Designed miniproteins, single chains, continued (5). Designs and how they scored, part 95

Each design is a single chain, and the fold is of that chain. pLDDT is the mean over its residues in the fold that is shown.

## One batch from the design tools (miniprotein)

Design m19290
Fold by ESMFold2-Fast:
Structure m19290 (fold): chain A 74 residues (1-74)
Amino acid sequence: MTEEWIEELKKAFEELKKNPPSREQMEAAVAADAAGDFTPENLALSILWAFEEMQRGIDKAIELDKERKKLEEL
């Protein structure tokens, strides 16, 4: 059960490695997962989207921290 599902998830990631998904595909997969349509492919896309958004969040947090430090040094 779980092991077979993980194997399908690994296959989905391998396909995504060969053909990187578009942002639209990742967002569609997140919406599908939120609706309860949990497939290994949709979950793999959702995980990739989460990493992309996390990276954007980190970059934004660094930008805001630099601005805050400039204000504190006033």
Scores: mean pLDDT 72

Design m19291
Fold by ESMFold2-Fast:
Structure m19291 (fold): chain A 69 residues (1-69)
Amino acid sequence: KIEELKKKYEELIEKHRKNLEDTRAQGDALAAEYEAKGDTLGARSARNIKATNEKIHEDKIKKYEELAK
């Protein structure tokens, strides 16, 4: 049942793509808010979390794309 597995991977790609978008938007907004307050540590933490989560979701998307092809 290759079609069922492919569909499952496509759903996982969509989910991670959505999470990547949300991570980028939330991370940028949070970092900007901390910067506006002069909270350098908060801004740096927010950017670091954003970068880490972006990498995780992007890696998962690429992995599932390879499996779905």
Scores: mean pLDDT 81

Design m19292
Fold by ESMFold2-Fast:
Order: sequence, then C-alpha cells, then structure tokens
Structure m19292 (fold): chain A 67 residues (1-67)
Amino acid sequence: AEGLEKAYEAGYEAGKKAAKAGNSITQSAMAGGEAGERVGRELGVDPDVAKIAGLLGGYEAGKEVLK
C-alpha cells in the first residue's frame, strides 16, 4: 500500500539522520518507527503496521551509515 511505502521512506530518513548524528542501529530503527507511525496516522494507515514499516526503514538506514 502507498501509505506503508511512505511510512518506510519517512522511517529511512529519520533513521539516517539519527545514524549520522552517531546513534546506534537500534536507536536509528526506533527513530524510524516513530516517524513511520506518525506518517501512518496522517495517511490513515494502521499505526502499528506503519510503525513496523518505519522501524524497517530506520534499521536499513542505520546499517548503511554505521557499517
């Protein structure tokens, strides 16, 4: 669904920002989850599912930045 894709993208950007600031992969994933949940709420997507999409985005961004 389009909303889940946007939640993942928001999570990826939030996670990338957190990782570039020196945060861990776990912290990057958590930042992504919060961003994904927020975007999911705005788009009428289930916030729990959107949070998972955002967590995955933040995790991938954290891995790319941190090793």
Scores: mean pLDDT 83

Design m19293
Fold by ESMFold2-Fast:
Structure m19293 (fold): chain A 73 residues (1-73)
Amino acid sequence: MEEIERKVEEETEKVVRGAKTLLEQGASREFVDAFIRKEAEEFKEELIKEGVEEKTAERAARQVYDRAREAIE
């Protein structure tokens, strides 16, 4: 449980950093949203490969997406 929360926090920080860099370089909001979605989907797949149940991995990926989106507003 705690291990997944830690990974969500670390992934969110990476995604937010990338998203902010893209915004500073003039990327559109649509492009940045697509970037965040792709990163969250890849995070979900990584968790599943590590043995996390699909439903749990999906919820974790959604947390990354939601938190990253909120952080760039």
Scores: mean pLDDT 84

Design m19294
Fold by ESMFold2-Fast:
Structure m19294 (fold): chain A 81 residues (1-81)
Amino acid sequence: MSEEAKKLVDELRKKVREAIQKAIESGDIDTAIKNIEKAVEEFEKRLKELGIDDEYARSVIENIKKNIPLLKKALEELKKQ
């Protein structure tokens, strides 16, 4: 994996973590999910702008998108507790 792709993945992970934390603090799950989706979209745009074709970066995007429904359900359950 390129160092640039790794740096972008780390930034994406930070944004996802911050969105989750804000959802826990505010109870606004829908806004947190939108923020995660926006972070993924921005990450995809950055990869295209830099000409980075990295399998690991693509797998991170796919994994986050696949886990969004599960994360939403988990946050909704936590809000009920």
Scores: mean pLDDT 79

Design m19295
Fold by ESMFold2-Fast:
Structure m19295 (fold): chain A 107 residues (1-107)
Amino acid sequence: SLRERARRLIEEAIRLVREAIRYALQGRVDEARELAERAIELAREALRLAERAGDRRLVEAARLVIEAARLVIEAAERFEKGDILGAIGLLLRALGLLEQARLLLEE
């Protein structure tokens, strides 16, 4: 179903954002950015499918994952500028958004 496909894409996007956070914390900011950008692509596809399915929870979950991935990209930019504490703060916010997205995937 559209709902099941959207859910799988959101779950994969969450996994990619978590991996991006791990790479960012290791100073691998280019790899973190690439994974976050891929997560945005998957979450945007999930958002389109969720909207067509009329599933408001999956729509919200997809939007939260997109925002979390954007925060990882911003954190990568802050690491490049030497703002380590600011970058870590953004990554913690991204983790919080991913937790909210996961809760929305529960039936």
Scores: mean pLDDT 91

Design m19296
Fold by ESMFold2-Fast:
Structure m19296 (fold): chain A 76 residues (1-76)
Amino acid sequence: ASRAAKQYVLDAQRAAAAGRELDEAERAAVEEAAAAMDAESLREMLEEQLEALLPGMTEEQLAHARRVMEELLAEH
């Protein structure tokens, strides 16, 4: 059940790292996927993915990725 949810959230973070904004449908899908995950798994996955993306990210991309992470965690 959580594997598809994790994949959506990871795809969202990759998009943010690439400087691409999520459209409304992509954002809704990510929010729904995040809600299906337990808070601990979501937090660990988001933190691990963000750390892995750090070397290739601009400050703007990093700020956007952190905002997405905080929004997903706040809705959980």
Scores: mean pLDDT 64

Design m19297
Fold by ESMFold2-Fast:
Structure m19297 (fold): chain A 60 residues (1-60)
Amino acid sequence: SIIEEIDRLLEWIESRLDPKSFKQAAENIKAQAERLLSKEVADQIRKIIDEHVKRAEAKA
């Protein structure tokens, strides 16, 4: 599914960036999702992004 592909993409981005830079990128991605996608899909993406951000914060 597209949600699974987004989750994999976020894992790849997280592995390439430091936690602070990743959090900045994650916030920008959430903002774009809310602008471009339906509320339902944007909400699912936001939840996935927030979980990745929590994981990055735990590493910091």
Scores: mean pLDDT 77

Design m19298
Fold by ESMFold2-Fast:
Structure m19298 (fold): chain A 113 residues (1-113)
Amino acid sequence: SLAEIEALYRETIEKLNELAVEVIKALEEGNIEEALKKIEEMREVVEALAAELKALAPEFAAAIDAALARINELFEEAKKLVENKAPIEEVVKKLLEVKLVLNDLLAAIREAL
């Protein structure tokens, strides 16, 4: 149901926000290893969301897979920025783009249901 999808999204976004704060804190402390670990945890959270969404709404499998592929590219870009010691703002922009992709996917699901 749409209500189950929206509840799953809310819990996922809350977890991603917590992990993003931990990434920023690790970067401010110069802890590259911890920042990379937290970005990996964010990727796992999104992969879990994608699997549950496909179970709840299999008709959207192609759209979910496309969103997941784009999000994985954004996480890879974020990891490269962290490894290259880029400004924290550039890493944050990639993490915000992940949330934008998720919001666009939810909007598409809502319009079809």
Scores: mean pLDDT 91

Design m19299
Fold by ESMFold2-Fast:
Structure m19299 (fold): chain A 72 residues (1-72)
Amino acid sequence: SLFEQVDQLLAQFKAQAENASREEVEELAKQTAEQILELLRQHRASYIEQFQALARFTEAYLEVRKRLDERE
C-alpha cells in the first residue's frame, strides 16, 4: 500500500541518518522527500493521503534533526 511504502522509505531514511553528518542528513531528506512525492503522484493520492504522508515525513525529519542537534 501507499503508506507501507512511505513508512519503509522513512525507516530507511532514519537508519541512514544515524551516523550521517548534517549535510548528509539534508541530502538524504531531499532524496526521501522526492521518492515520497513520486509515490503520491503514482498513486494519485487524495488530499488527506498527501497530508498524512507530509505529516509522517515531517515527524521523521524532525526526529532525525533533534538527534543530530543533541550529538553536535
Scores: mean pLDDT 88

Design m19300
Fold by ESMFold2-Fast:
Structure m19300 (fold): chain A 86 residues (1-86)
Amino acid sequence: SQLEEEVKKIIETLKLDAEEQAQLQKWLALVKEKGIDVSLKFTDDNVLTLTIVFTLDGKKLRGTATGKLSAKGEFISESFTVEELK
């Protein structure tokens, strides 16, 4: 899946250990279980874009968070936007 491919890029670029990989996969599984559509995009500049599609008050919304991953794998959020989908 596209999400699995982006996760592999994150793991390879940050050289995540087995415990860090397990924590990331567990978090992604929980988000999927809650019925939240999540997509990840990771670039060579260590920029991660997280997109979440959800419904609030009958409106379909897209939340987008963009940030950088630190050398220790911490996500440093630089922007967060929410828009209504038509």
Scores: mean pLDDT 67

Design m19301
Fold by ESMFold2-Fast:
Structure m19301 (fold): chain A 72 residues (1-72)
Amino acid sequence: SLETFAKQIQEEHPELTFEQALEIAELYLELQKKALEEIEKAGYDEEVEKEKGEEIEKKLEEAIKEKVEKSK
């Protein structure tokens, strides 16, 4: 569930509140959904799948960093 994923994010980043972790979990689901749509349009190309996975990881790292910085 979204809550379980948010709790996992909070365990990895204890400086985040549960609400901030939920926002990051929701962002991940949105990014994953968009990436899947693009991968499907590209005919499930393995290179595109890898590239989209890396983009999601970078955007999540940026979102986590921004939330941590705003919490200080």
Scores: mean pLDDT 79

Design m19302
Fold by ESMFold2-Fast:
Structure m19302 (fold): chain A 83 residues (1-83)
Amino acid sequence: SEKEKLAIKALFLANSAIVALDLGDYETAVRDLEGAANLAEKAGFSKAAELFRKAIDYARQGNVEEARKLAEEAIKELVKEME
């Protein structure tokens, strides 16, 4: 389904963003989180999209701990919404 396809792409980008955060590559992390948020929103996963957007704000501040936590919460919400 389209919703499942968008969700899988969002999960891929979210995991890419977490790796980028761990490497200190905030530019890549923000870009991939923006992609994940847009795909989650298109799939109707508004809660996951909101959490990804909050993660972007912390990533822009260089707050890796909070950005990572919110990105992981967004992934958990996205997976839950796919059930």
Scores: mean pLDDT 88

Design m19303
Fold by ESMFold2-Fast:
Structure m19303 (fold): chain A 100 residues (1-100)
Amino acid sequence: SLRDEVRRRLAELRGQPVTEALKRIIEEMKKTKDPREFAINLAVAGYLALKGKDLPLLEEAQKLFNEYFDSLKTPEEKREFARLYLEARGVALDELQREQ
């Protein structure tokens, strides 16, 4: 499931330097066209940016999101992406709260 994939991706990042992990996820976002994969990576990038308090990398992830969202051709594609992202973000925020 999408929730399990977000949890798995966050688990793989445990013990890694936050800045290096975030830079890697941002590079993956630049290469991704799949809505589900982009939504997962965006949620993970947000988690890492908040954990690392890295405003410049958070801004880079936000710019990539804006470019990706603007590239979606139909209202239905935008709605599907928003739904996927909200679910992925919810999981990432729950994990962040648990680790504080």
Scores: mean pLDDT 85

Design m19304
Fold by ESMFold2-Fast:
Structure m19304 (fold): chain A 60 residues (1-60)
Amino acid sequence: SMAERARHLRANADVFDEQIQKAREMAEKATPELGEKYQRSIDAAETERQRARDAAAQAM
């Protein structure tokens, strides 16, 4: 059902939230070069998280 799909998509967004938090902690401990790489990964993950939440809202 669409409701089950929306529930799965929202759960995926929660996984991205956890990954983003871990990436931010690693970025603070990293060298400047690695910090920039982590920041790009965080930006990409935040974009995917937003898309997952938008898809969940649309699926309802």
Scores: mean pLDDT 72

Design m19305
Fold by ESMFold2-Fast:
Structure m19305 (fold): chain A 84 residues (1-84)
Amino acid sequence: MVVERIAEAALRIARTVEDEEMRKYLEEVIRKAEREKDVGTIVKAAAKAALAAGARELARELYEAVDKSPEERLEAVERAARAL
């Protein structure tokens, strides 16, 4: 459940990326990481998407959340998705 919620929030961030090739790449990375339950990779992909969308401050916050608890990762990714 937490992994699925983080992945959905990360996909919302990825959808704000204007570059179609980068957006598709990030969406693929997020979906694969969701299947593998690799939360760190999902959060890193969300950070890359936020940076590509011009949200540097949100990207930094997401990178800092990579090594945090699953709950803190979810909060960071969902907050970033709401801001974009």
Scores: mean pLDDT 84

Design m19306
Fold by ESMFold2-Fast:
Structure m19306 (fold): chain A 93 residues (1-93)
Amino acid sequence: SELLERLIRALEEGNVEEATRLLREMLESSDPELREIGERILEAAETGDLSLLPEPLRKFLEEHPEKLKVLRQAALPLSVERAVKELKEIILK
């Protein structure tokens, strides 16, 4: 996946803003497979469970464990946005 390769490069560069943008693009994708990959990456960032990650990203973070911090920082605003959306759905239904 081009988006996954770009995400790995953003993490390697420590570019939190670009990593957040790419993760958001995956989560908002019309492709359900790409959305599932984005959701698994978000869950891995939240839980620290690297087994949820696609193999190229998992191998990258196993080789560069310091970059997990960049992934967690990139994922945080998306986790907050999702939590707010879920709360609004509960309140409005």
Scores: mean pLDDT 83

Design m19307
Fold by ESMFold2-Fast:
Structure m19307 (fold): chain A 83 residues (1-83)
Amino acid sequence: MEAEELRKKVEEAQKRREEGERLGEVDPTKGALLYAQSARELRETKERAEKIGDEVTAKKAEEGYEESLRALQKAIDLEIERL
């Protein structure tokens, strides 16, 4: 039960990152917010997956967290270039 819930959270966070990529083209601020939310959700999911011994979900959450942080950093860099 918990493992399936955590897997769904990883999928939801990944979809939020994809939404951030799409919306970031027209609203960079909203895109950055969605990346930050995705990263937070993945970090929480990783911690919970580690507690229940689900190494597969923990690894996927960690990889997704790194991807979301990379996307967030790129979005911030683009905003800095506009200053």
Scores: mean pLDDT 81

Design m19308
Fold by ESMFold2-Fast:
Structure m19308 (fold): chain A 97 residues (1-97)
Amino acid sequence: NADFEADVYEALALIYEGIADIDESRGNFQGAAEAYEKAGELYEKAAELSTDPVKRKNLYQKAAEAYERAAELYEKSGDTVNAEKFRQKAEELKKKA
């Protein structure tokens, strides 16, 4: 159950990363940032469900990377508050990776 749910959340996170890339290519930096924020949240949920410590660490690393991308895109959109918030979130998750 948990492993299957983790795999589903990871797959959804990958879809949101794809959505973010499309939005960024269209100049929709706010939309791209929100999509990477979603991806980060989904990778976190996958990590929490994972019983394998290697997979869990890998998923926390992916969550941190997604939040770093969200922060960069929020900064490009002029949303400095969310940019700083997600940079901090990424640093916290790196300690779990």
Scores: mean pLDDT 89

Design m19309
Fold by ESMFold2-Fast:
Structure m19309 (fold): chain A 94 residues (1-94)
Amino acid sequence: MEELREKVIEKLAQLLVEEFGLDPETARRIAELIVDALTHEREISDEEIKSIKNPAIRYLLLLAKRYPKPVDISKITELDLRSMLRFAKLLAGE
């Protein structure tokens, strides 16, 4: 699980840099929050979500936190991650 989680975090961080122009350190931190929220690995606090400056990412984290079923990260593809980020941008009114 650790190795798979790390690979998904690294890939998501790369996509966050590409799609949102985040710096790599911030992108990695946000990727960890998104993965933890999607997998229900831990409870993400409202304060952690409020600390996110990008409204699309904040919206995505709120949806992930409130979604009742944990996502199986072994089934997540790069296309799924990219589509998720682009959908979040659309919903945030970019």
Scores: mean pLDDT 78

Design m19310
Fold by ESMFold2-Fast:
Structure m19310 (fold): chain A 89 residues (1-89)
Amino acid sequence: MAALQAELQARIVEAIRTGDFEALRETAEELMREQRRQRGNEATAEALGLPEAKEEAIEEAIRREATRLAEETYRNREEALAALDAEAA
């Protein structure tokens, strides 16, 4: 469980380094689905600001949020790369 999240986080870092937007978005979706499996539908719906814990609505919200996060990361890619360099030092 925690090991899978660590692996997904590592894939996000690699996607930022390589500039692979699709890999970043896809990995963010996987990470959010894994978090949903751990928290459950109700807690995930609340975190995403949904009015009810409907599975279909949660999946749509995950896709939208993952896309938004990937776009935001790419807009701030220079800052993200600088943060990774600082972490490596």
Scores: mean pLDDT 74

Design m19311
Fold by ESMFold2-Fast:
Structure m19311 (fold): chain A 82 residues (1-82)
Amino acid sequence: SELIRKAVELLNEALMKHVEEEAKKIPDPEIAEAMILMTRGVNNITLSRESVSKESILKSAENMKEVDPETAEKVKELLEKA
């Protein structure tokens, strides 16, 4: 559904923003790029599937609370309406 798609997009944006900020602190550009690539790969497998369950997205949002609590709450709200 459209609401589930928006929830996944918000989670992906918040996680990638966090990883990119963390990567800026790494002096080795090869290691920094590997961190971004690995995180992107895991997200694409887990969150970008059309058949992803609401439960999986909710668990991802719960994990995001420590990093971006505002986005986590918005994701949960979208899933409740979906």
Scores: mean pLDDT 72

Design m19312
Fold by ESMFold2-Fast:
Structure m19312 (fold): chain A 94 residues (1-94)
Amino acid sequence: SIEEKLKRLRELVEKLPDMTLDEQIAALREMGKILIEIKKEYEKTKSPEVKKAFLEAVRLFHLAVQEILLKTTDPAVRDEVLELAKKTMDEVDK
């Protein structure tokens, strides 16, 4: 359900500060997948409730990106995170 997807996103964001960098990147990939699934559900239903969930999911995803970028100055890791974020947002903008 959409409610279960939002709950999972909130859980991942809450746990993010206690994760290693590798775990944070894995969490960001999972969050991106969930965000895309919520977007696809909104495209099918056009429901106002699903739209609210989608906007909240976008907010949570961007919070996760910012949190990870605050933990690293390594250009390769920063590029990986930014590319993952761009790829995810490009998919939801389709």
Scores: mean pLDDT 87

Design m19313
Fold by ESMFold2-Fast:
Structure m19313 (fold): chain A 72 residues (1-72)
Amino acid sequence: KLTPEERAALRKAYAELDRNGDGRVPAIMLPGVLRELGLNFSVEEARALVAAADVDGDGYIDEAEFERLLAG
């Protein structure tokens, strides 16, 4: 479960990665963002988190998938 501070940081990072405002971020970017935020995930844990978020398997994390990560 994420802290309120981690959730706020992740939302801000998502908005910054979604520069075009299309509501989608490349899934490959997410592990790097998590590490930059100091979330102590292993490479395997980060990949599992991305796979869980990328439910559609299209290689992008949409806002609904991202909110699922924040809620978990």
Scores: mean pLDDT 68

Design m19314
Fold by ESMFold2-Fast:
Formats: C-alpha cells, sequence, structure tokens
Structure m19314 (fold): chain A 109 residues (1-109)
C-alpha cells in the first residue's frame, strides 16, 4: 500500500473509531515519535519511552494483547528506519502502526 493510501485509510478509521480527544492524542504521539526518530543523534531511550506511551494509548482503546504484540514488532522496523535515516520507510512504518492501532480498536469496540 502506498503512503498516500495508508494516510487515507488511517484518517478514515480514526474518524470512525476515535473521539476528538483520542484523535488529538494519536496525532500528538505520532508527531512526537516522528520528530525524535528524525533527529541527527538518535535517542533510543526517548524512542522507547514514546513507544511505551503509544502502546499504553492503544491498550486504552481496547486493542488486544495479540494486536499489541504486532504493534510492538513493527516498532523494531521504526527503530531500524530511524537508524538508517530512511524517512520514507519511517513514515510508512509509523502509518502501518497507526493503522494496526485503529483496526485493533475497531475489532474490540
Amino acid sequence: MSIDELEERSEKLADEVLDSEQRKKLAELFQKILLVASQEKLDEKELEKIKEEILEFARSLGVSEEDLERIEERFEKVIEAAKNRDREELERELLEIQLLILEGAKRNS
């Protein structure tokens, strides 16, 4: 799926599944991780902290432990993309995580 298709699907699901405060929190968390992951000197501890905040947010939305494990596995790809300074891959993997959270929330609502 293209980045544009992932963005469109994510926006549609977020509008369907999240209230305004949850949508704002999702946007804040993913903006925060994108900024940290895009820094010249990668702070892996800060990335791990934001990862835990995102997982806690997903858990608060009712995402299952099985889906949380899949999300956590995708964070390994986010960290690798950040280390490689591959911004396109970083943006793609973050959108894939966002989509997994939204689909997981929809399944358990």
Scores: mean pLDDT 83

Design m19315
Fold by ESMFold2-Fast:
Structure m19315 (fold): chain A 59 residues (1-59)
Amino acid sequence: QQTADDASIDAANAAGVAVYQRILAELGNRPLTVEQRNELSLPAIRAAKATMDAADAAA
């Protein structure tokens, strides 16, 4: 069973996945460039960081 902190981390991971899926939908069938693949990791990391920071501040 997940704790509240584990849930916030899981939510952060889900946020990153959601950003990734949104970008794929926006691109349609277009292949990702190396630069775009690198930038994909940044939004995911930012989302995770922001979610965890917000959860910590709210606690």
Scores: mean pLDDT 64

Design m19316
Fold by ESMFold2-Fast:
Structure m19316 (fold): chain A 101 residues (1-101)
Amino acid sequence: GEVDLQALLDHALANRDKLTDEDVDSFVEGYQNRKKKFGDTRITLSDEKIRGIALDILNGIKAGERDIDALVERIARKYGVSKSTVRDLFELFLQYVASKF
């Protein structure tokens, strides 16, 4: 089904004080394990870039940012990656947060 990114973001914002850098590390490890096991081809970035993007997503959430498009565009410009790639990582990170909290 279509993922409601705004509902996932609202859930992450409600739990933002519980989120730490350890959640970024856990997300990246989970993504690396999934990529190795299942060959996920949606995101063709280095692990360092994936971690950096996930950390910037976490920092945006902790800052209370609600505009997904603005956050995605800012991160895409910073890392020189497509907005679709950042949006895919954003969705996966928010799904990780929803699975934990």
Scores: mean pLDDT 80

Design m19317
Fold by ESMFold2-Fast:
Structure m19317 (fold): chain A 107 residues (1-107)
Amino acid sequence: MKEEVDKAIEEARAFLRELGVSDEAIDYAVKVAREFYEKSDDIEGIEEGLRKEVVKLDGSKTDRPLPLSLILIRKGFSPEEALKLAVRIGNLPRPGVEIATIALLRD
């Protein structure tokens, strides 16, 4: 768990910097991930906590996070670019998807 979360944070951070996401947004997402890491006994608990933060940040009233591709489209990416980026983010180690999504929503 610790090694997996640390790897997810570093890989998400590198990816988000490549995309030009602000250091403020990246640092916020990393801080939230570390807070859930300290409170949770497993990776599933960390992911659940981060998903609740995503729902809170995306303004969704459905208690379900918005699709990552839709978040990317709202950030100004084309549908084709958004799909390619969503696949890349989906390949991040757990919980990198949620970390990247929080950073994208805060940016």
Scores: mean pLDDT 78

Design m19318
Fold by ESMFold2-Fast:
Structure m19318 (fold): chain A 56 residues (1-56)
Amino acid sequence: SEVHEIGLYLQKVVDYAREKLSPEEVAALAARLGAMSFDETARFAKELYEKIKKEE
């Protein structure tokens, strides 16, 4: 399902952020995601996941 896929993108982004970003940057990212609608969050997570995947 699309909801399941979005959840996987978000989990991958969170895992990457914890490893690569400072706690302050992780908090800023979380605040930004919390201010978005579901559709905006889904789009943002997918785009960010694709960028992370290319860097790996």
Scores: mean pLDDT 69

Design m19319
Fold by ESMFold2-Fast:
Structure m19319 (fold): chain A 70 residues (1-70)
Amino acid sequence: AAGVGTVESEDPVLSLIGTGLVTALTNEDIDRAGAIGARGARSAAELFGVRARLTATKGDKTYVAEAPAK
């Protein structure tokens, strides 16, 4: 459910994308979580010129998306 897996980040874009990953994992949809994380990490890295890493975990399922700094 929304709010159960809060993503703690000073970056609102990374927090929003992380929340999407947690929501997808809460619905037990790893493929959807993967797609959201990959697109979000790349967008954040491009906009901010930083290395972005998004991690979301639910039970035994974990998704990690990383994008290189521009």
Scores: mean pLDDT 53

Design m19320
Fold by ESMFold2-Fast:
Structure m19320 (fold): chain A 88 residues (1-88)
Amino acid sequence: MEEEKFLQKLKELYDELRRAAIAGDPEAVDEAERKISEIVKEMQEKGLDTEKIRKTLLDMLSETDEQVRIEREGVDREKLEAARKAAA
């Protein structure tokens, strides 16, 4: 269904936005926000229920945010450990 495709695209773009914000990359943040705006506009042009999609997206983001945070913390720990070994 089209709603499911847009929900998936929005989830991916919000994941990109979150990663860009964590990385401190303002250009990547702006790009992700722009892409989100384009998708929302496309949904409105197709007459999709943006409110229903938004509610579903918020539930999915709650789960994804927890997972991405855990993965990011793991990557940061491995990077710090590798850097400490290289500096020894």
Scores: mean pLDDT 66

Design m19321
Fold by ESMFold2-Fast:
Structure m19321 (fold): chain A 117 residues (1-117)
Amino acid sequence: MIEVPELPEDLEKLSVEELIDYAMRIVDTLLAQAKSPEVKAELERLRETIERLKQAYKDPNATKEEILNLIDEARREAARVAQLMLKEAKTPEEKDAIVRFAQRLFAIFDAIRRKVK
């Protein structure tokens, strides 16, 4: 069974840095539980994109466009991870867990995107 960290009730109350840290915690939790090399590779790629997003957000020379592009890439990478994990899932419970973490990651990235605009 895939474990996913609990999300705060109101994402709009969190800072962009707190939202990025929650996304990273979800990815790190999934990496610790990942069984297939393909899932691990896609999760590592997503982790690198989230780290780049954190660095860009802290960089006063980073453009708003660069930050928005990194958010959109992280969202696409999260979708790819979810699709791959769903293909490999054997039980309804595993599929429900995958859908739940994907929804949480999408909600986080959408909240970051709203705050950056």
Scores: mean pLDDT 82

Design m19322
Fold by ESMFold2-Fast:
Structure m19322 (fold): chain A 65 residues (1-65)
Amino acid sequence: AKYVGRNKDELGEALLKALKISDKIRITNTKTGESYVAKNVEEATLAALELLEKDPNGTFVIETL
């Protein structure tokens, strides 16, 4: 499945939805193309925080793998 977060709150919701159906996800900043693969909730949280720190106003896509 694929989810979109257009701000930090939407990104958090998208992460929660993705992690309910898959333990492995990809988070991508649509503007920069930077992406991280996370294999658990801890990795997903760290990846989201790093992407938000680099681009707090970014739009992010979360893909279940």
Scores: mean pLDDT 80

Design m19323
Fold by ESMFold2-Fast:
Structure m19323 (fold): chain A 78 residues (1-78)
Amino acid sequence: MIGKTVEETPTKKVLEFTATESGTYTVVLELPDSSATWKIKVYKNGKLIEEFETKDAVVSVEVELEKGDVVTVEATKL
């Protein structure tokens, strides 16, 4: 599980990482409020690649990356 939290508030959490090697990466996000529905957006090199909603307390996102790719995962409380 790779990444660093760049923002965390009661209504928003953002995690970012850069792929050091090509392969499948699993990003795990623990949401600040597990009682609410959250919108998850996944960006690869600044482009939106996945968007979904969840009520899970912990979200896992899997992405296939090449070395040097930047991934941002944004969670916003609905």
Scores: mean pLDDT 77

